# Designed miniproteins, single chains, continued (2), part 51

Each design is a single chain, and the fold is of that chain. pLDDT is the mean over its residues in the fold that is shown.

## One batch from the design tools (miniprotein)

Design m5753
Fold by ESMFold2-Fast:
Structure m5753 (fold): chain A 112 residues (1-112)
Amino acid sequence: SFEELLGLLEEAAELVRRGDYEGAARKLREAARLARTLTLDEEQFRQVEGKILEIFRIVLELEDDPEHQLAAEIAEGLALIALGIGKLTGDYAFGVAMALEVAADFLAELAA
C-alpha cells in the first residue's frame, strides 16, 4: 500500500539520522520493490519525492567528508533524473522505484 511505502521511507530517514546507512539502504530497497507493485497518482508521487529528497538532505547534513558529500550530490542528481523520467512519462511508480534504488545503492556504498 502507499501508506506502507511512506512508512518504509520514514524508517529509512530515521536510520540515516542514526548513521545506520546499511539499514537505511535495506529499507529503501524494500520501498523500491513495493513501489513497482503500486499505482501512484501525482500527489502520492510528490509526497514520495519529498521524502527521498529529505533523505539526501539528512546525509548531506551529517557528512563532513568532501568525497562523501560529492557522492551524495551525484546520487541526488541521479535520483532527480529518475523522478523526472516518472514525471515526463506519467509512470510515477517507475520513477520512484528507480530513485529509491539510486538512494539505496549510494547508502550501501557509504556503509562499506
Scores: mean pLDDT 89

Design m5754
Fold by ESMFold2-Fast:
Structure m5754 (fold): chain A 63 residues (1-63)
Amino acid sequence: MEAVRQAEDSLRSIRQGAEMEGLKVSKADIEQLDDRTARLSFDIYDEDDNLLGSFTVTVTSAP
Protein backbone atom coordinates (compact mmCIF):
# COMPACT_ATOMS: atom_id res chain seq x y z
CA MET A 1 0.00 0.00 0.00
CA GLU A 2 1.12 3.55 -0.75
CA ALA A 3 1.56 4.74 2.87
CA VAL A 4 3.70 1.70 3.72
CA ARG A 5 5.93 2.36 0.68
CA GLN A 6 6.29 6.01 1.75
CA ALA A 7 7.21 4.83 5.26
CA GLU A 8 9.83 2.45 3.80
CA ASP A 9 11.31 5.32 1.76
CA SER A 10 11.33 7.53 4.87
CA LEU A 11 13.09 4.80 6.86
CA ARG A 12 15.76 4.50 4.15
CA SER A 13 16.37 8.27 4.27
CA ILE A 14 16.46 8.24 8.09
CA ARG A 15 18.98 5.38 8.09
CA GLN A 16 21.17 7.20 5.56
CA GLY A 17 21.07 10.41 7.63
CA ALA A 18 21.80 8.53 10.85
CA GLU A 19 24.81 6.78 9.27
CA MET A 20 26.18 10.16 8.14
CA GLU A 21 26.06 11.30 11.79
CA GLY A 22 27.65 8.06 13.06
CA LEU A 23 24.34 6.75 14.45
CA LYS A 24 22.46 3.48 14.00
CA VAL A 25 18.75 2.86 13.42
CA SER A 26 17.43 -0.34 15.04
CA LYS A 27 14.12 -2.08 15.83
CA ALA A 28 12.40 -0.35 12.93
CA ASP A 29 8.76 -1.31 12.47
CA ILE A 30 6.12 -0.13 10.02
CA GLU A 31 2.42 -0.50 10.86
CA GLN A 32 -0.36 0.41 8.46
CA LEU A 33 -3.06 2.39 10.28
CA ASP A 34 -5.39 2.99 7.31
CA ASP A 35 -5.32 3.22 3.48
CA ARG A 36 -3.35 6.48 3.58
CA THR A 37 -1.52 6.32 6.91
CA ALA A 38 1.35 4.24 8.26
CA ARG A 39 3.27 4.50 11.53
CA LEU A 40 7.05 4.14 11.47
CA SER A 41 8.71 3.38 14.81
CA PHE A 42 12.45 3.05 15.41
CA ASP A 43 15.25 3.35 17.94
CA ILE A 44 18.46 5.33 17.44
CA TYR A 45 21.75 4.15 18.95
CA ASP A 46 25.17 5.78 18.94
CA GLU A 47 28.40 4.07 17.80
CA ASP A 48 28.84 2.61 21.32
CA ASP A 49 25.37 1.00 21.21
CA ASN A 50 23.84 3.44 23.70
CA LEU A 51 20.12 4.07 23.15
CA LEU A 52 19.65 7.77 22.33
CA GLY A 53 15.91 7.66 21.84
CA SER A 54 12.80 5.94 20.51
CA PHE A 55 10.89 7.74 17.75
CA THR A 56 7.55 7.44 16.00
CA VAL A 57 6.72 9.09 12.67
CA THR A 58 3.28 9.11 11.05
CA VAL A 59 3.48 8.90 7.26
CA THR A 60 0.47 9.97 5.21
CA SER A 61 0.37 9.25 1.48
CA ALA A 62 -1.04 11.76 -1.01
CA PRO A 63 -4.59 11.04 -2.25
Scores: mean pLDDT 79

Design m5755
Fold by ESMFold2-Fast:
Structure m5755 (fold): chain A 97 residues (1-97)
Amino acid sequence: AVAAQRAAARAQLDAFVDEYLAKHPDLTEEQRELVREVAERLYEKFPIAVTPLYNAKNDEELEKIAIEFGLLDENLTPEQRKIAIDFIRYLLTGKEK
């Protein structure tokens, strides 16, 4: 049961990554790799990080939570942070901003 749930969560996460990257063909390979890395880190923190991220009131709070859970590095450029936060919001809401 737990293994099946984890496999389903991974498959869903991979599908969201593929969908997000398909909608953003203008991203550099470095930025695409950032999205994949954020997804992998989120999976490693599943389910612990999911509820705090889902309950974030705005993008600033979402970024703070993502850094706290180690999903984002503090040394990312503002452009890289924007892409990572946009992806996390897309994952949580199923909608782009």
Scores: mean pLDDT 74

Design m5756
Fold by ESMFold2-Fast:
Structure m5756 (fold): chain A 73 residues (1-73)
Amino acid sequence: LWSELSDAERLVLHTLSRAEKPLSVSEIAERTGLSKSTVSRSLRRLEKLGLVKKEVVGGKTLYSATEKGKELV
């Protein structure tokens, strides 16, 4: 499964797996150097695979790596 991920998807997952807190799309884009559009597409794919979790807190959309996602990195 890891070998089927794009470079952008791997970078986003790695960033979230090392993060000490859930991150927004803007924060992931800043940390990775990827565009917000690329980050959003990568997050959609990773969420579909169960590697990333989406949460809404106080009107803010945040993302974190799941246990499955952390095991792949």
Scores: mean pLDDT 83

Design m5757
Fold by ESMFold2-Fast:
Structure m5757 (fold): chain A 79 residues (1-79)
Amino acid sequence: VAEDKAALEQVVADLEAFIAQYGSQLSPEQLAQVNAGLAQLKAILAQVPSMSDAEVAAALRQAQEIVGQIQAIAKQAFA
């Protein structure tokens, strides 16, 4: 549980660094989608301390879907 939270915090930090470094290379639409995904990941992290184990598992699954969507956008931007 604590390790999963730390992993998600690292993913958020990595995405913020990615946006800071490469955000200017994304289209306005791609940047908006990446920022929306990052906001959702931050919202999930903020709620984790109040969640049951089942809710955390569901939230992590949702976070993985969001990360996958962001990675697909990045792949298209640099393809």
Scores: mean pLDDT 75

Design m5758
Fold by ESMFold2-Fast:
Structure m5758 (fold): chain A 64 residues (1-64)
Amino acid sequence: SMEEKIAELATELANEKLKEKGIPVEVKFTPESVEIKGVKSSEELQEALEIASESYKEAKEIVE
């Protein structure tokens, strides 16, 4: 579905951005949820959430 495609693309974009910035966190989107693994600090969590949010918006724009 379109929602599954958005989730897959958002997952790829978020993890690419996290690796590029050297943040040792992994993000996974499904159509119904987002999972964030490896967070060690509140600052790292905030960065991961911002990257996840932007990546999801970007994926929606590309797919829709």
Scores: mean pLDDT 85

Design m5759
Fold by ESMFold2-Fast:
Structure m5759 (fold): chain A 65 residues (1-65)
Amino acid sequence: SDLEEVELTLEDTPESLDRVRELIGEGALKLVLDTTGVSPALRAEIEELALKAGVALVYEDGSKA
């Protein structure tokens, strides 16, 4: 299933946070993110959303959040 593990590239925009919320709402269990160019503040918000939802968060290079 495409919701089981979702790969996405994010930019430093409010739309990136909305996209993460949308995928979590659709039942994504794991997000693999390319956060090149994303601010530390936006990354922290994404990490908090994933943690609260019980969703695994991994960076595209294999690093964990």
Scores: mean pLDDT 76

Design m5760
Fold by ESMFold2-Fast:
Structure m5760 (fold): chain A 65 residues (1-65)
Amino acid sequence: SQQVQSLLQAADLAQQSSDKYRRQGDDLLKKSKTPEQLQKAQQLYQKSDTLDQVSQQLRDQAQSL
């Protein structure tokens, strides 16, 4: 199904973006010296978590079709 393929591709892109933000958060956390840098790392982790959830929802939708 084209719909299944499209959802899985969207899920993969969301997962890639999630992984990117998580790596950015890890890099920032590793070099963090200020509360502002720690807050930015936390925001990056939140973005990563949101995209990970979106990826899972898209995969669940594909499985239901």
Scores: mean pLDDT 88

Design m5761
Fold by ESMFold2-Fast:
Structure m5761 (fold): chain A 86 residues (1-86)
Amino acid sequence: MYEEVKKALQQATAKAGGLYGLGLYTELTVSEEEGQKLREKGTNIFNKAGKEAIKKDPSMKKEVDQAKKKFDQDKALAEQYMEELR
C-alpha cells in the first residue's frame, strides 16, 4: 500500500506542477481568467492528493511534505520564467 500511495502522490504532484505552469503560460498568452483557473486546478489536485495519501497511510506525511516542497519550487521556477517573458 505505501508504494502505491507514494506513486499516486508523485503522479498527482507532477500533474499539478504541469497544470500550474500551463496556467501561467495561458495567463500570459491567451486569457488571465482561464490561466488562473488552470493554476487553481493544479493546486487543488495536489492538495487533494496530499490529504488522501495521509488518510490512507499516516506515515506518508514526510513524503507529502517533500512533494509540497518540490511543488512550491516548481511553481516558483515557472513564475520566474513567465515573468521574464512579460
Scores: mean pLDDT 83

Design m5762
Fold by ESMFold2-Fast:
Structure m5762 (fold): chain A 83 residues (1-83)
Amino acid sequence: SSEMDLTKLMFRAMAVQTELSYLLSNPKTSNAQMQAALSQAQQVIAELEKKLKETKDEKDKKSLQKIIDKLQSLMQQVQQKLK
């Protein structure tokens, strides 16, 4: 269902957020770990953006946008660390 799909997507987004935050706080992360996390983050952001366009509930839109913004910020920081 759409409700269950949203819940699963939000759990995946939170897992990716936790991973990106961990990679940023740990000085011993490998380039391979960072690249894998960035690839997963790109996929999750794309799914969240698609869901945001399809969602009409204002509470869900706000939650989706907040997660997208946070993931995008963390992704940019990990990309900078990878350089």
Scores: mean pLDDT 84

Design m5763
Fold by ESMFold2-Fast:
Structure m5763 (fold): chain A 81 residues (1-81)
Amino acid sequence: SLSSLSEGAQAMLTGMLRTSAANIKARLYGLDPAEVHREMLTLSDAEVIAEIDRVAAETEDPELKAELEDIRQTLEQLQAI
């Protein structure tokens, strides 16, 4: 269970998932990963989830869509703790 993780482990996992989503967005849109990371740092957790949903809706790659959905679901669960 995610709630069994330490506060530090939850924060680290959240950071890793946000980074993965930013890297996928950068790759799909041909953007600089550093710029996408800076943009993500200005967003709330809810805004990050909305951005993941938007990117997932715009991709035709089923593997990337599934990866984004997994990231989204895990971030939602972490925010519910």
Scores: mean pLDDT 83

Design m5764
Fold by ESMFold2-Fast:
Order: sequence, then C-alpha cells, then structure tokens
Structure m5764 (fold): chain A 71 residues (1-71)
Amino acid sequence: GEEAARRRGQEYADYLKKMFDEEFRKKMPKEMQEKIKKVEELWASPDQSPEKLAELSKLLAQLIQELRAQE
C-alpha cells in the first residue's frame, strides 16, 4: 500500500534533521546553505499559500538530492 510513501517520509525527516544540524550544515557547500536558508524563510512565512508550499517542497527535494550526492 502506502509503505513506500511512509518510508520516503521517514527518509525526508532524517535528511531534514541533518540539514538543520548546525555542525552538519557548516560542512555543506555554500549553495546548499543558501537553499536551506530559503527553506527557513519560506517555512517562517505566515503565508501558507499553495504556491509557497510548492516552492518549499521543490527546495526540500533539491536539498535532499544534493545531500545524497555529497555522501
């Protein structure tokens, strides 16, 4: 059923924790740090419009892909 989606969600949660870890963040390329900053800005926004949620999701997916490439 939806086990693949649940596993993907757990993997995303694990990468999210790593991205917001200060020590780990400092080891990342500058471009990745800038994308994390954009995610934080969108997340802090009071405007929860579908457009901003889509942008946030896109940035998170890109960060996770780049984080995998750095391993």
Scores: mean pLDDT 69

Design m5765
Fold by ESMFold2-Fast:
Structure m5765 (fold): chain A 110 residues (1-110)
Amino acid sequence: MATVDEVAAVAAELARRLAEIPGVEAVGFALLSPASPEELAAMRDAILAAARAAGLRASATAHHAPGAPTTLRVAVVSEDPAKQAEIVERARRIAAELTTPTLRVEVVPL
């Protein structure tokens, strides 16, 4: 199971790399974890802090998922609709590189 510190570290690197993609308008994060409500709140706050520090317009939610591996889901919105597929593909490569045995990072559609 991923710790709050592990989620914070992965969220910081993910946010930094997403911010380097030209034309990202907004990012939505959803965390699924078997963690306690207090740990889920800390994880959500860490994700939002990381996104804001990277200059991203972001939202974050955290959901209790008993028996499931910790999963950070990311939806990316392009400023240019014609670039949406390109930005999603770049985000998927970043997510794959940041996935660990304890924390899965997945790009989801809007």
Scores: mean pLDDT 86

Design m5766
Fold by ESMFold2-Fast:
Structure m5766 (fold): chain A 55 residues (1-55)
Amino acid sequence: SKATITIDLETGKVTIKGKGITVTLKDGKKIEVDGELTLDAKEIESIEADEITVE
């Protein structure tokens, strides 16, 4: 699969675009974005977590 990750260093915006993208975090690791995170995919089937927090 092809994927594009774009990071705007001025604004801190992160854009993830593509098909069949899998992000795996282990051992209590997390992704922190001090800015905007945008997911741009043709289809988003699901977002699964024990806890999802939107602030």
Scores: mean pLDDT 58

Design m5767
Fold by ESMFold2-Fast:
Structure m5767 (fold): chain A 110 residues (1-110)
Amino acid sequence: NMEEVEKKIDEVIDRGVAEVEKRNGFKLEASEEVIKKARELAKEALLEAIKNDKDLMDVAEEKIRELVEEHGDKESAELSLLLYQMVGAASRLLAENPSLLEELKKLVNS
């Protein structure tokens, strides 16, 4: 069920970001448009990594490369940094919570 997959991916991104923000004592800050786009790309990266059994950070780096190729390095810098931070937060959450990773893999590959 794609709706269940999307909901679980949203949960992983949201929890990962919240834990990093709490741990570091600061919030990830950007414009609403940049946050929304970074979140969309982070969700795509997570889905691709789980579905194709790829390293999540490798998928994020590939998406950042595509952004730089399409928009240029300066114009994509804020979006690329936020995407990398969101994906890194999700990656850390999944590494610290192997059961959550297993649940996500079951949902994506069901």
Scores: mean pLDDT 84

Design m5768
Fold by ESMFold2-Fast:
Structure m5768 (fold): chain A 79 residues (1-79)
Amino acid sequence: SEAEELFAQGLEALGRGDYETAIAHFEAALRLLEERLGPTHPRTLAVADALGLAYAFAGRPERANAVAAPLRELLEQQR
């Protein structure tokens, strides 16, 4: 799917230190997955975690916390 392709491209960019390209691809993948599967789906959470990591490596820890924390909290509440 488009979301899977974007996620793969984001991981490739992250692996070569291109954090801004990784962020762009992960943001696009996250939006598609949130729309189709919702914010608490395991696949959506995996992409959100990868986006948070990319923000952290780009030196934007505030953005990393904002992306990952709410989705993780919702998943914990469902257990």
Scores: mean pLDDT 77

Design m5769
Fold by ESMFold2-Fast:
Structure m5769 (fold): chain A 63 residues (1-63)
Amino acid sequence: GDADEARRAGLGAAEASGAGGRAGSGYVTWVQSKGLDAGEGARLGARSGGGDAEAAERMGTQM
C-alpha cells in the first residue's frame, strides 16, 4: 500500500548497498546470518527513523 511505498522499500536495498560501500561483505553476511532480506532491512531502516534512501546513498559514498 501507500504506507508501504512511503517506507521506501528501496531503503533496505539502497542502505544495504550503501553500507556495502564500507563493509560490503561483512554487512551482507551479517544480514544473511540474521535471515534479513532487503525488504526486512527496509522495515528496520524505517523503524530506526534514520533510513532515508538519500541518507543511505550518502552513507555509501561519504563513509
Scores: mean pLDDT 47

Design m5770
Fold by ESMFold2-Fast:
Structure m5770 (fold): chain A 120 residues (1-120)
Amino acid sequence: SGADELLAAARLSLDRLVAAGLISEAERERLLALLGRLTAEGLIEVLELFRRIIETLSEADARALAEEALALARAFVSLRLGEIPAELEALVAAFRAQPAPSKAEILAVLDRVIAIVREL
């Protein structure tokens, strides 16, 4: 199912973040359990955890983690709506544009993505 594919993608993403030293094994297991709920509320908890981690990271590491957060949000929204809203695609495009976003701009993009998920 689309849900199984979302969870498999999330597992691979989180495994890479553990390998990169960006999250712990314990945090990975907690995040996977939250995503396994397949609710907007569960995804919001995961995205808010990513946001807190991003605040503590260098700008480059913050960008890498934000990219993973955006990928999970896109996958979830696509699963719920059957399509990705234009506003979410525009936020992803802005995030990937040059010059590269500052940490404050990364956090602002993530806050808006969380707001979009909250409307589901």
Scores: mean pLDDT 82

Design m5771
Fold by ESMFold2-Fast:
Structure m5771 (fold): chain A 92 residues (1-92)
Amino acid sequence: MTEETEEAIKKAIEELIKKEEEKITKEELEKAKKEIKEKYGIEASDEQVKRMLALRKIREMPREELVEELEKYVDRSTAERVVEEMRETFAR
């Protein structure tokens, strides 16, 4: 039961990340890759940069919008719990 909920939460987060990755344009990807190379001297792969940009967009997303996006994959109670979990992980 708890393991099934954890699985659903992880799947919802991964689906949200993939959806945000799909919204990233080739121009945004190339710009981010150049900035990473110039600032950190790292040649990141397209997949790594897309995931980083997607996570950044998710972190900047208002709580209500994040819950609404997650509701497309899980029920509202689970979506609110996922947002709580994510904020606990990023608590500062």
Scores: mean pLDDT 74

Design m5772
Fold by ESMFold2-Fast:
Structure m5772 (fold): chain A 69 residues (1-69)
Amino acid sequence: SMEELERYIEEMLERLEKAVAEGASPEELQKIILEHMKEMLKEGVPPMDVVKAAMYALGHMQELLLQQR
């Protein structure tokens, strides 16, 4: 559901925002997303929901990176 997806997205975003604040490279950020997706799949989250959560997090992260420019 959308409410559960929001929670997963928030967890992803917290890790990504922390990494960005610490000066992580785009490659490091990509690794974090991929690892998080793998973990969610392992926990039985449906693949379509995992992809949607990752897409949302990627969009937000790209906006953050653009704002820091």
Scores: mean pLDDT 76

Design m5773
Fold by ESMFold2-Fast:
Structure m5773 (fold): chain A 74 residues (1-74)
Amino acid sequence: MTEEQEREVQRGVVEIALAVDLTAAKVSGKNVEEVRKLIDETLARAEKLIDEGKFDEANKLVREASKKVDELMK
């Protein structure tokens, strides 16, 4: 796999994970706007990390965002 193909796969994984988090928030009806903002900010930061080849840091950022989404849905 080329580095560009690895970046495309990592972007896809991040986008899917964050889309699942947003969908869960919409279904819960709690803090949907705060979750949307968090997801948008997380996606932008994760894409930058992926462009730099920092896949582990991007995945950690997404995991931390998912935990925050769970807290906002309480």
Scores: mean pLDDT 82

Design m5774
Fold by ESMFold2-Fast:
Structure m5774 (fold): chain A 83 residues (1-83)
Amino acid sequence: MDSLKEQVKNLEKEVKEYEERIAKLQAEGAPDRELADAYFDLAQIYVELSYLYEKLGDTEKAEEYRKKADHYQSKARELYRRA
């Protein structure tokens, strides 16, 4: 059974993978829809990280990840409007 800390570690690895994917999509000139999907997925990972850090009692980290989630969700919506 994974601890909350192990779940956080796994999600932080996914963040890095999506950051690398986004960088690749931008470099390749991928369609706005595909880039929007990647931003949306990254935002969802940040939502989960915020929730897990709140459960761990780290309210500052939870707020930081919530702000990141809102930022990438905004980016995804902006791209979906153009697609």
Scores: mean pLDDT 85

Design m5775
Fold by ESMFold2-Fast:
Structure m5775 (fold): chain A 104 residues (1-104)
Amino acid sequence: DLLSQAQQLLKESKKLLEKAKELGDPVAIQAAKAALESSQLAVQAAQQGNQDTAQQLISLSQRSIDAAKQAIRYAEQGDIPGAVGATLRSIGDLLDMENLLQKN
């Protein structure tokens, strides 16, 4: 169940990276890459069978993906400050995931 959720996030993040590359905005591409890495960490945790860690990483990956979606939307609108802010949130969620893995 958690593995299926994590795999869905991985599929979504791969589509976001493709969309960001089509847009050609470097900031949006960075956000989408952070979201992709976050979803890969969530899949890895779900495969390892640690339910609590996997659930937390899935939640953080969802936040990273949502931030990446906002970064792409702001970039499409030409809102550079909005795109940068959303990209920093996506990266921040990835860093939170890395910190969680270091503690567990």
Scores: mean pLDDT 88

Design m5776
Fold by ESMFold2-Fast:
Structure m5776 (fold): chain A 92 residues (1-92)
Amino acid sequence: SMEEVIEREIKAAEELMRRLEELLKKLQKEKTEDSLFRLQLEIIAAEGQIVVLERMAAKTTDPALKQRLEAVVRRLRELIEKARDVRNELLA
């Protein structure tokens, strides 16, 4: 069902947020070239997931699912912005 597809994509977004947060915590302890490269890859993956979630939000007629999708997109965007700021500081 469409609801099952939406739930799967929200879960994928939550896993991306968890990986980004874990990587940001790791970078606070030690800056490595590998960790910086991984951060960039996770940012790209998260940006791709936002496109998927926004498309689903545009197509759903369920107001509760739409609101939940929009909330997840906002959280992902905030985390991507934080991740980009940290990466830019560490590359300077």
Scores: mean pLDDT 87

Design m5777
Fold by ESMFold2-Fast:
Structure m5777 (fold): chain A 69 residues (1-69)
Amino acid sequence: MRSTAYAHAIGRAFALGADGKSPEEVAEEAVRYAEEMLGRPLTPQEREDLIRAAKSAAEMGRLARELDA
């Protein structure tokens, strides 16, 4: 099931991407944030899925910033 922590981490990744942070940096922050909210480390599969989604969200945020001329 989609967790509130996961959704919140993705939303934050979009905002950080819009602020010009790299997708790699945003992915690391998203993992740390999700682990802190859940109070546990992510499983390897959860980490991989979140990294992929966070990088995508960060790139979308950057594009949104560039298109809002």
Scores: mean pLDDT 78

Design m5778
Fold by ESMFold2-Fast:
Structure m5778 (fold): chain A 87 residues (1-87)
Amino acid sequence: SLEELLKIPGVSEVTARLILATKPTSLTDFPGVTPEDAAVLESLSKEEILKLTPEQIAELVPRYRHLAEGILEVLRALIEKPDLFKK
C-alpha cells in the first residue's frame, strides 16, 4: 500500500505512487534504465542499499546522477517491500 511504501526511509510520495502504478519487479522495468546499470545496482546487498546515500548512487551510475535520489528510493522499496509487487 501507499502507507507501507512511505514508511521506507527516503521514499517520497511521488516515488511510492509510481511504484504502485507500475508494480516493478526490477529497475529495468523503469524507462531509461539500462540493463548494465540495473545489474550494478541490483548486485548491491540489502544492507548496502539501506546505508547508501544519493551521492554514492551517483558515483556507482554517473549517467543517472540527476536521478540518484529517485533510484535509491526505488531500490529501498523493492528490497524492503518486494511482496507488495507479487500480487
Scores: mean pLDDT 65

Design m5779
Fold by ESMFold2-Fast:
Structure m5779 (fold): chain A 73 residues (1-73)
Amino acid sequence: SEAEEKYKKGLEYEKKGDYYSAIKEYSKVVSTGSELAPEAWKKIGEIFEKLGNLELAKHYYEKAEKMEKQLKE
């Protein structure tokens, strides 16, 4: 799916240390509303944590948790 393709591209950019491009691809996954959206938000949180922005990391982790709960209901 498009979501799976974008998630894979995000992983590839993250592996290269291109965090900006990784965030862009993960944001596209979130925009699809797919089952991968919570995982994509978690990946964005992990990137901000690596960049030292713990406040933004927490924000995206909370978005991931809320969406995961919504998708299971």
Scores: mean pLDDT 83

Design m5780
Fold by ESMFold2-Fast:
Structure m5780 (fold): chain A 75 residues (1-75)
Amino acid sequence: ATSKEYGELLEELAKLLGEEYKNPVTDPVILIGKAIVKKLLSDETIEYLRTYTGKRLSTADWVEILKKIIEDIKK
């Protein structure tokens, strides 16, 4: 997991949601919240996200979370 991979996934998620990507301003938590409000995520993906509640997340954790969300939206 690299900062480049993280940025590319964050930009892809923003585009899927119709949002503008702005480094470093674009917040993955805000984008995920918008996906949940729009009902784009499965119950399985929401439960997966709950496993990270209260944890300090690394770049690798964010990369895996973003990949899971993007995959779910594209289905």
Scores: mean pLDDT 79

Design m5781
Fold by ESMFold2-Fast:
Structure m5781 (fold): chain A 99 residues (1-99)
Amino acid sequence: MLPVLSPEEQAYFDKLYDDLVATSKELGKNFDFVSNEKKLIEMLKEIEERYPDNREAALRATAIALRGIGAFYQAYLDTIKNSSKEELEKLKEEVKKKL
């Protein structure tokens, strides 16, 4: 089950989500970077070529971490959508208790 957010927390996260989506859409970087593995691989190769003193394992770990952040970002968007529905169900139960 997904965590239930308070109305204030939901509004705060909705605002952050809208701001993030607007910024990503306008700059085309964050969303494209998260959705496009090719750009991530090209970034990894550029860093590897420019900074040869860095260990290959460190660069691979960085790439994995960035992909993990992307997966968490997608999970975050899904959580916001589902948390809104669960919050509505919780409000229905509170109304039922008040009678």
Scores: mean pLDDT 49

Design m5782
Fold by ESMFold2-Fast:
Structure m5782 (fold): chain A 77 residues (1-77)
Amino acid sequence: MEEYLERLREAVEKEDVEALKEAVAKIVAWAQENATDSELLAELLKTARELMEAEDQEERKELAERLIELAKELLEK
């Protein structure tokens, strides 16, 4: 998991949309497999969709940070 969170941060910083989409897909797949909190999972999926649809770099940075925070909450951290 931590590896995909780091890859997401790097992808946003480098404006690498392909790497960003791959990292988001891996985070979503992990969350769907491991999440027991349906409300946190719903928020993570919503944030992932918004991040994938974002065209502005600042918006991508904000949404990526939120996605990382939600993923950490699902990890009980």
Scores: mean pLDDT 80

Design m5783
Fold by ESMFold2-Fast:
Structure m5783 (fold): chain A 90 residues (1-90)
Amino acid sequence: MIEEVVRLFGEYLEKYHNLTEEQREALLRAVREVLEKKDEESIRRVKEALQALLEGRSPREEQWRAYGEVMQEAMEKMRAEGFTLPDNPL
């Protein structure tokens, strides 16, 4: 499941041209590492959120929360490792 979710994140992030290719690849690596620490239900909610977003549907509150938590943790991990992120990376 984690590899499928990382792939969906990659597809979603392709919509955001304010990230360089290097920043996007680093973010996807950070996302994978964050997901490896999450339980199966949280990973499933993130997958459902990304599927909804890619299909132009609104994720449910719990799906948005799971997505937001993973993105926040991944971005903080990138900043801690010395990556410079744009003011609005999403």
Scores: mean pLDDT 77

Design m5784
Fold by ESMFold2-Fast:
Order: structure tokens, then C-alpha cells, then sequence
Structure m5784 (fold): chain A 70 residues (1-70)
């Protein structure tokens, strides 16, 4: 699941918050979307903050997965 993917990456990176750049890379890895599309999704979900919580990254990945099917 998306939640399991995010938890695995949190453990691998040893952190509980993600930078916007890390979030973009994870969206690209998980969905195969273009970097520019991933950046747009991250900017919306982050609400102008520099970092994303686990819950925000999960929402971004869910949105990206829907976009990847269009």
C-alpha cells in the first residue's frame, strides 16, 4: 500500500519528515509521473511549507496515483 511504501522510506531515511525534494523523488519513483507533475502535487499538498509530514506525503502519493491513471 501507499502507507507501507511511506513507512519503509521513513525507516530507510531515518526521519519522520520529508523535504519537498525528497517527496518529489518518492512520487516519481512510486508512480512514474514527470518531475514537473510531482512538484505541482507536492506544492499543493505542502500548503506552502518546506517539509511534508507522513500524512501529507500519503495524500500526495494518492493524488499522484489518480493522475497517473488519466
Amino acid sequence: SIEEFVEKKMKELGKDRFTKEEAVELIVEYTGLSRSTAEAIVDIVSEGKDELTKEQLVRALKAAKLVSKL
Scores: mean pLDDT 82

Design m5785
Fold by ESMFold2-Fast:
Structure m5785 (fold): chain A 50 residues (1-50)
Amino acid sequence: SVDDEIAEAKKLFEQKKYDEASKYLTRGSSFIPSFKDAEELADEVRKERG
């Protein structure tokens, strides 16, 4: 589910695992977040990854 993917992405982001976090965001929301927290997290991950 999207919520589970976002939660996992947040955990990975906190651990500085940006590659893994990005993969979870892509799978959960196709990198097009529907939720505010997912949207903000995706933006932060994008800035780290490019």
Scores: mean pLDDT 64

Design m5786
Fold by ESMFold2-Fast:
Structure m5786 (fold): chain A 68 residues (1-68)
Amino acid sequence: MSEEQKQLLRELLSTLSPEQLENFRRWLEAETARDVARMKAEGVPQEEIDAFLARAREALAVVDEVLA
């Protein structure tokens, strides 16, 4: 993610309640796991899966920053 995208995500998430943030975090984890499983089943190269996981970890890190 770009720094601008991370900042927009931080600002947006800061408007959510702790309950909404926890729900979003769980949703993002579940979506990431489902997308990885789908990509593996479809034979997507590991390098592309790793890039997707890196982006997902960046998004989760922003959620964790706002939750802290």
Scores: mean pLDDT 81

Design m5787
Fold by ESMFold2-Fast:
Structure m5787 (fold): chain A 72 residues (1-72)
Amino acid sequence: AEKAAEHAREGAKIGGGTDKGSEMAYNGALQGAKGGPRDAGLAGSIGAQVYWGENAARMGGTGFAEGALEGA
């Protein structure tokens, strides 16, 4: 759970470089972890993208989504 959330936060930082977006990814993954590691990664990725949007697109977004999934 915590490891998945940490990886989601790291991916968010790589994808956009803002602290707020990284915290949103962390909290999303942590909440998703209630369902298990795979749910944590998916929830973290989705939550992060909701609040990252334009920055993720500008940076290519791949590393951000992959970071969240890697944490699952």
Scores: mean pLDDT 54

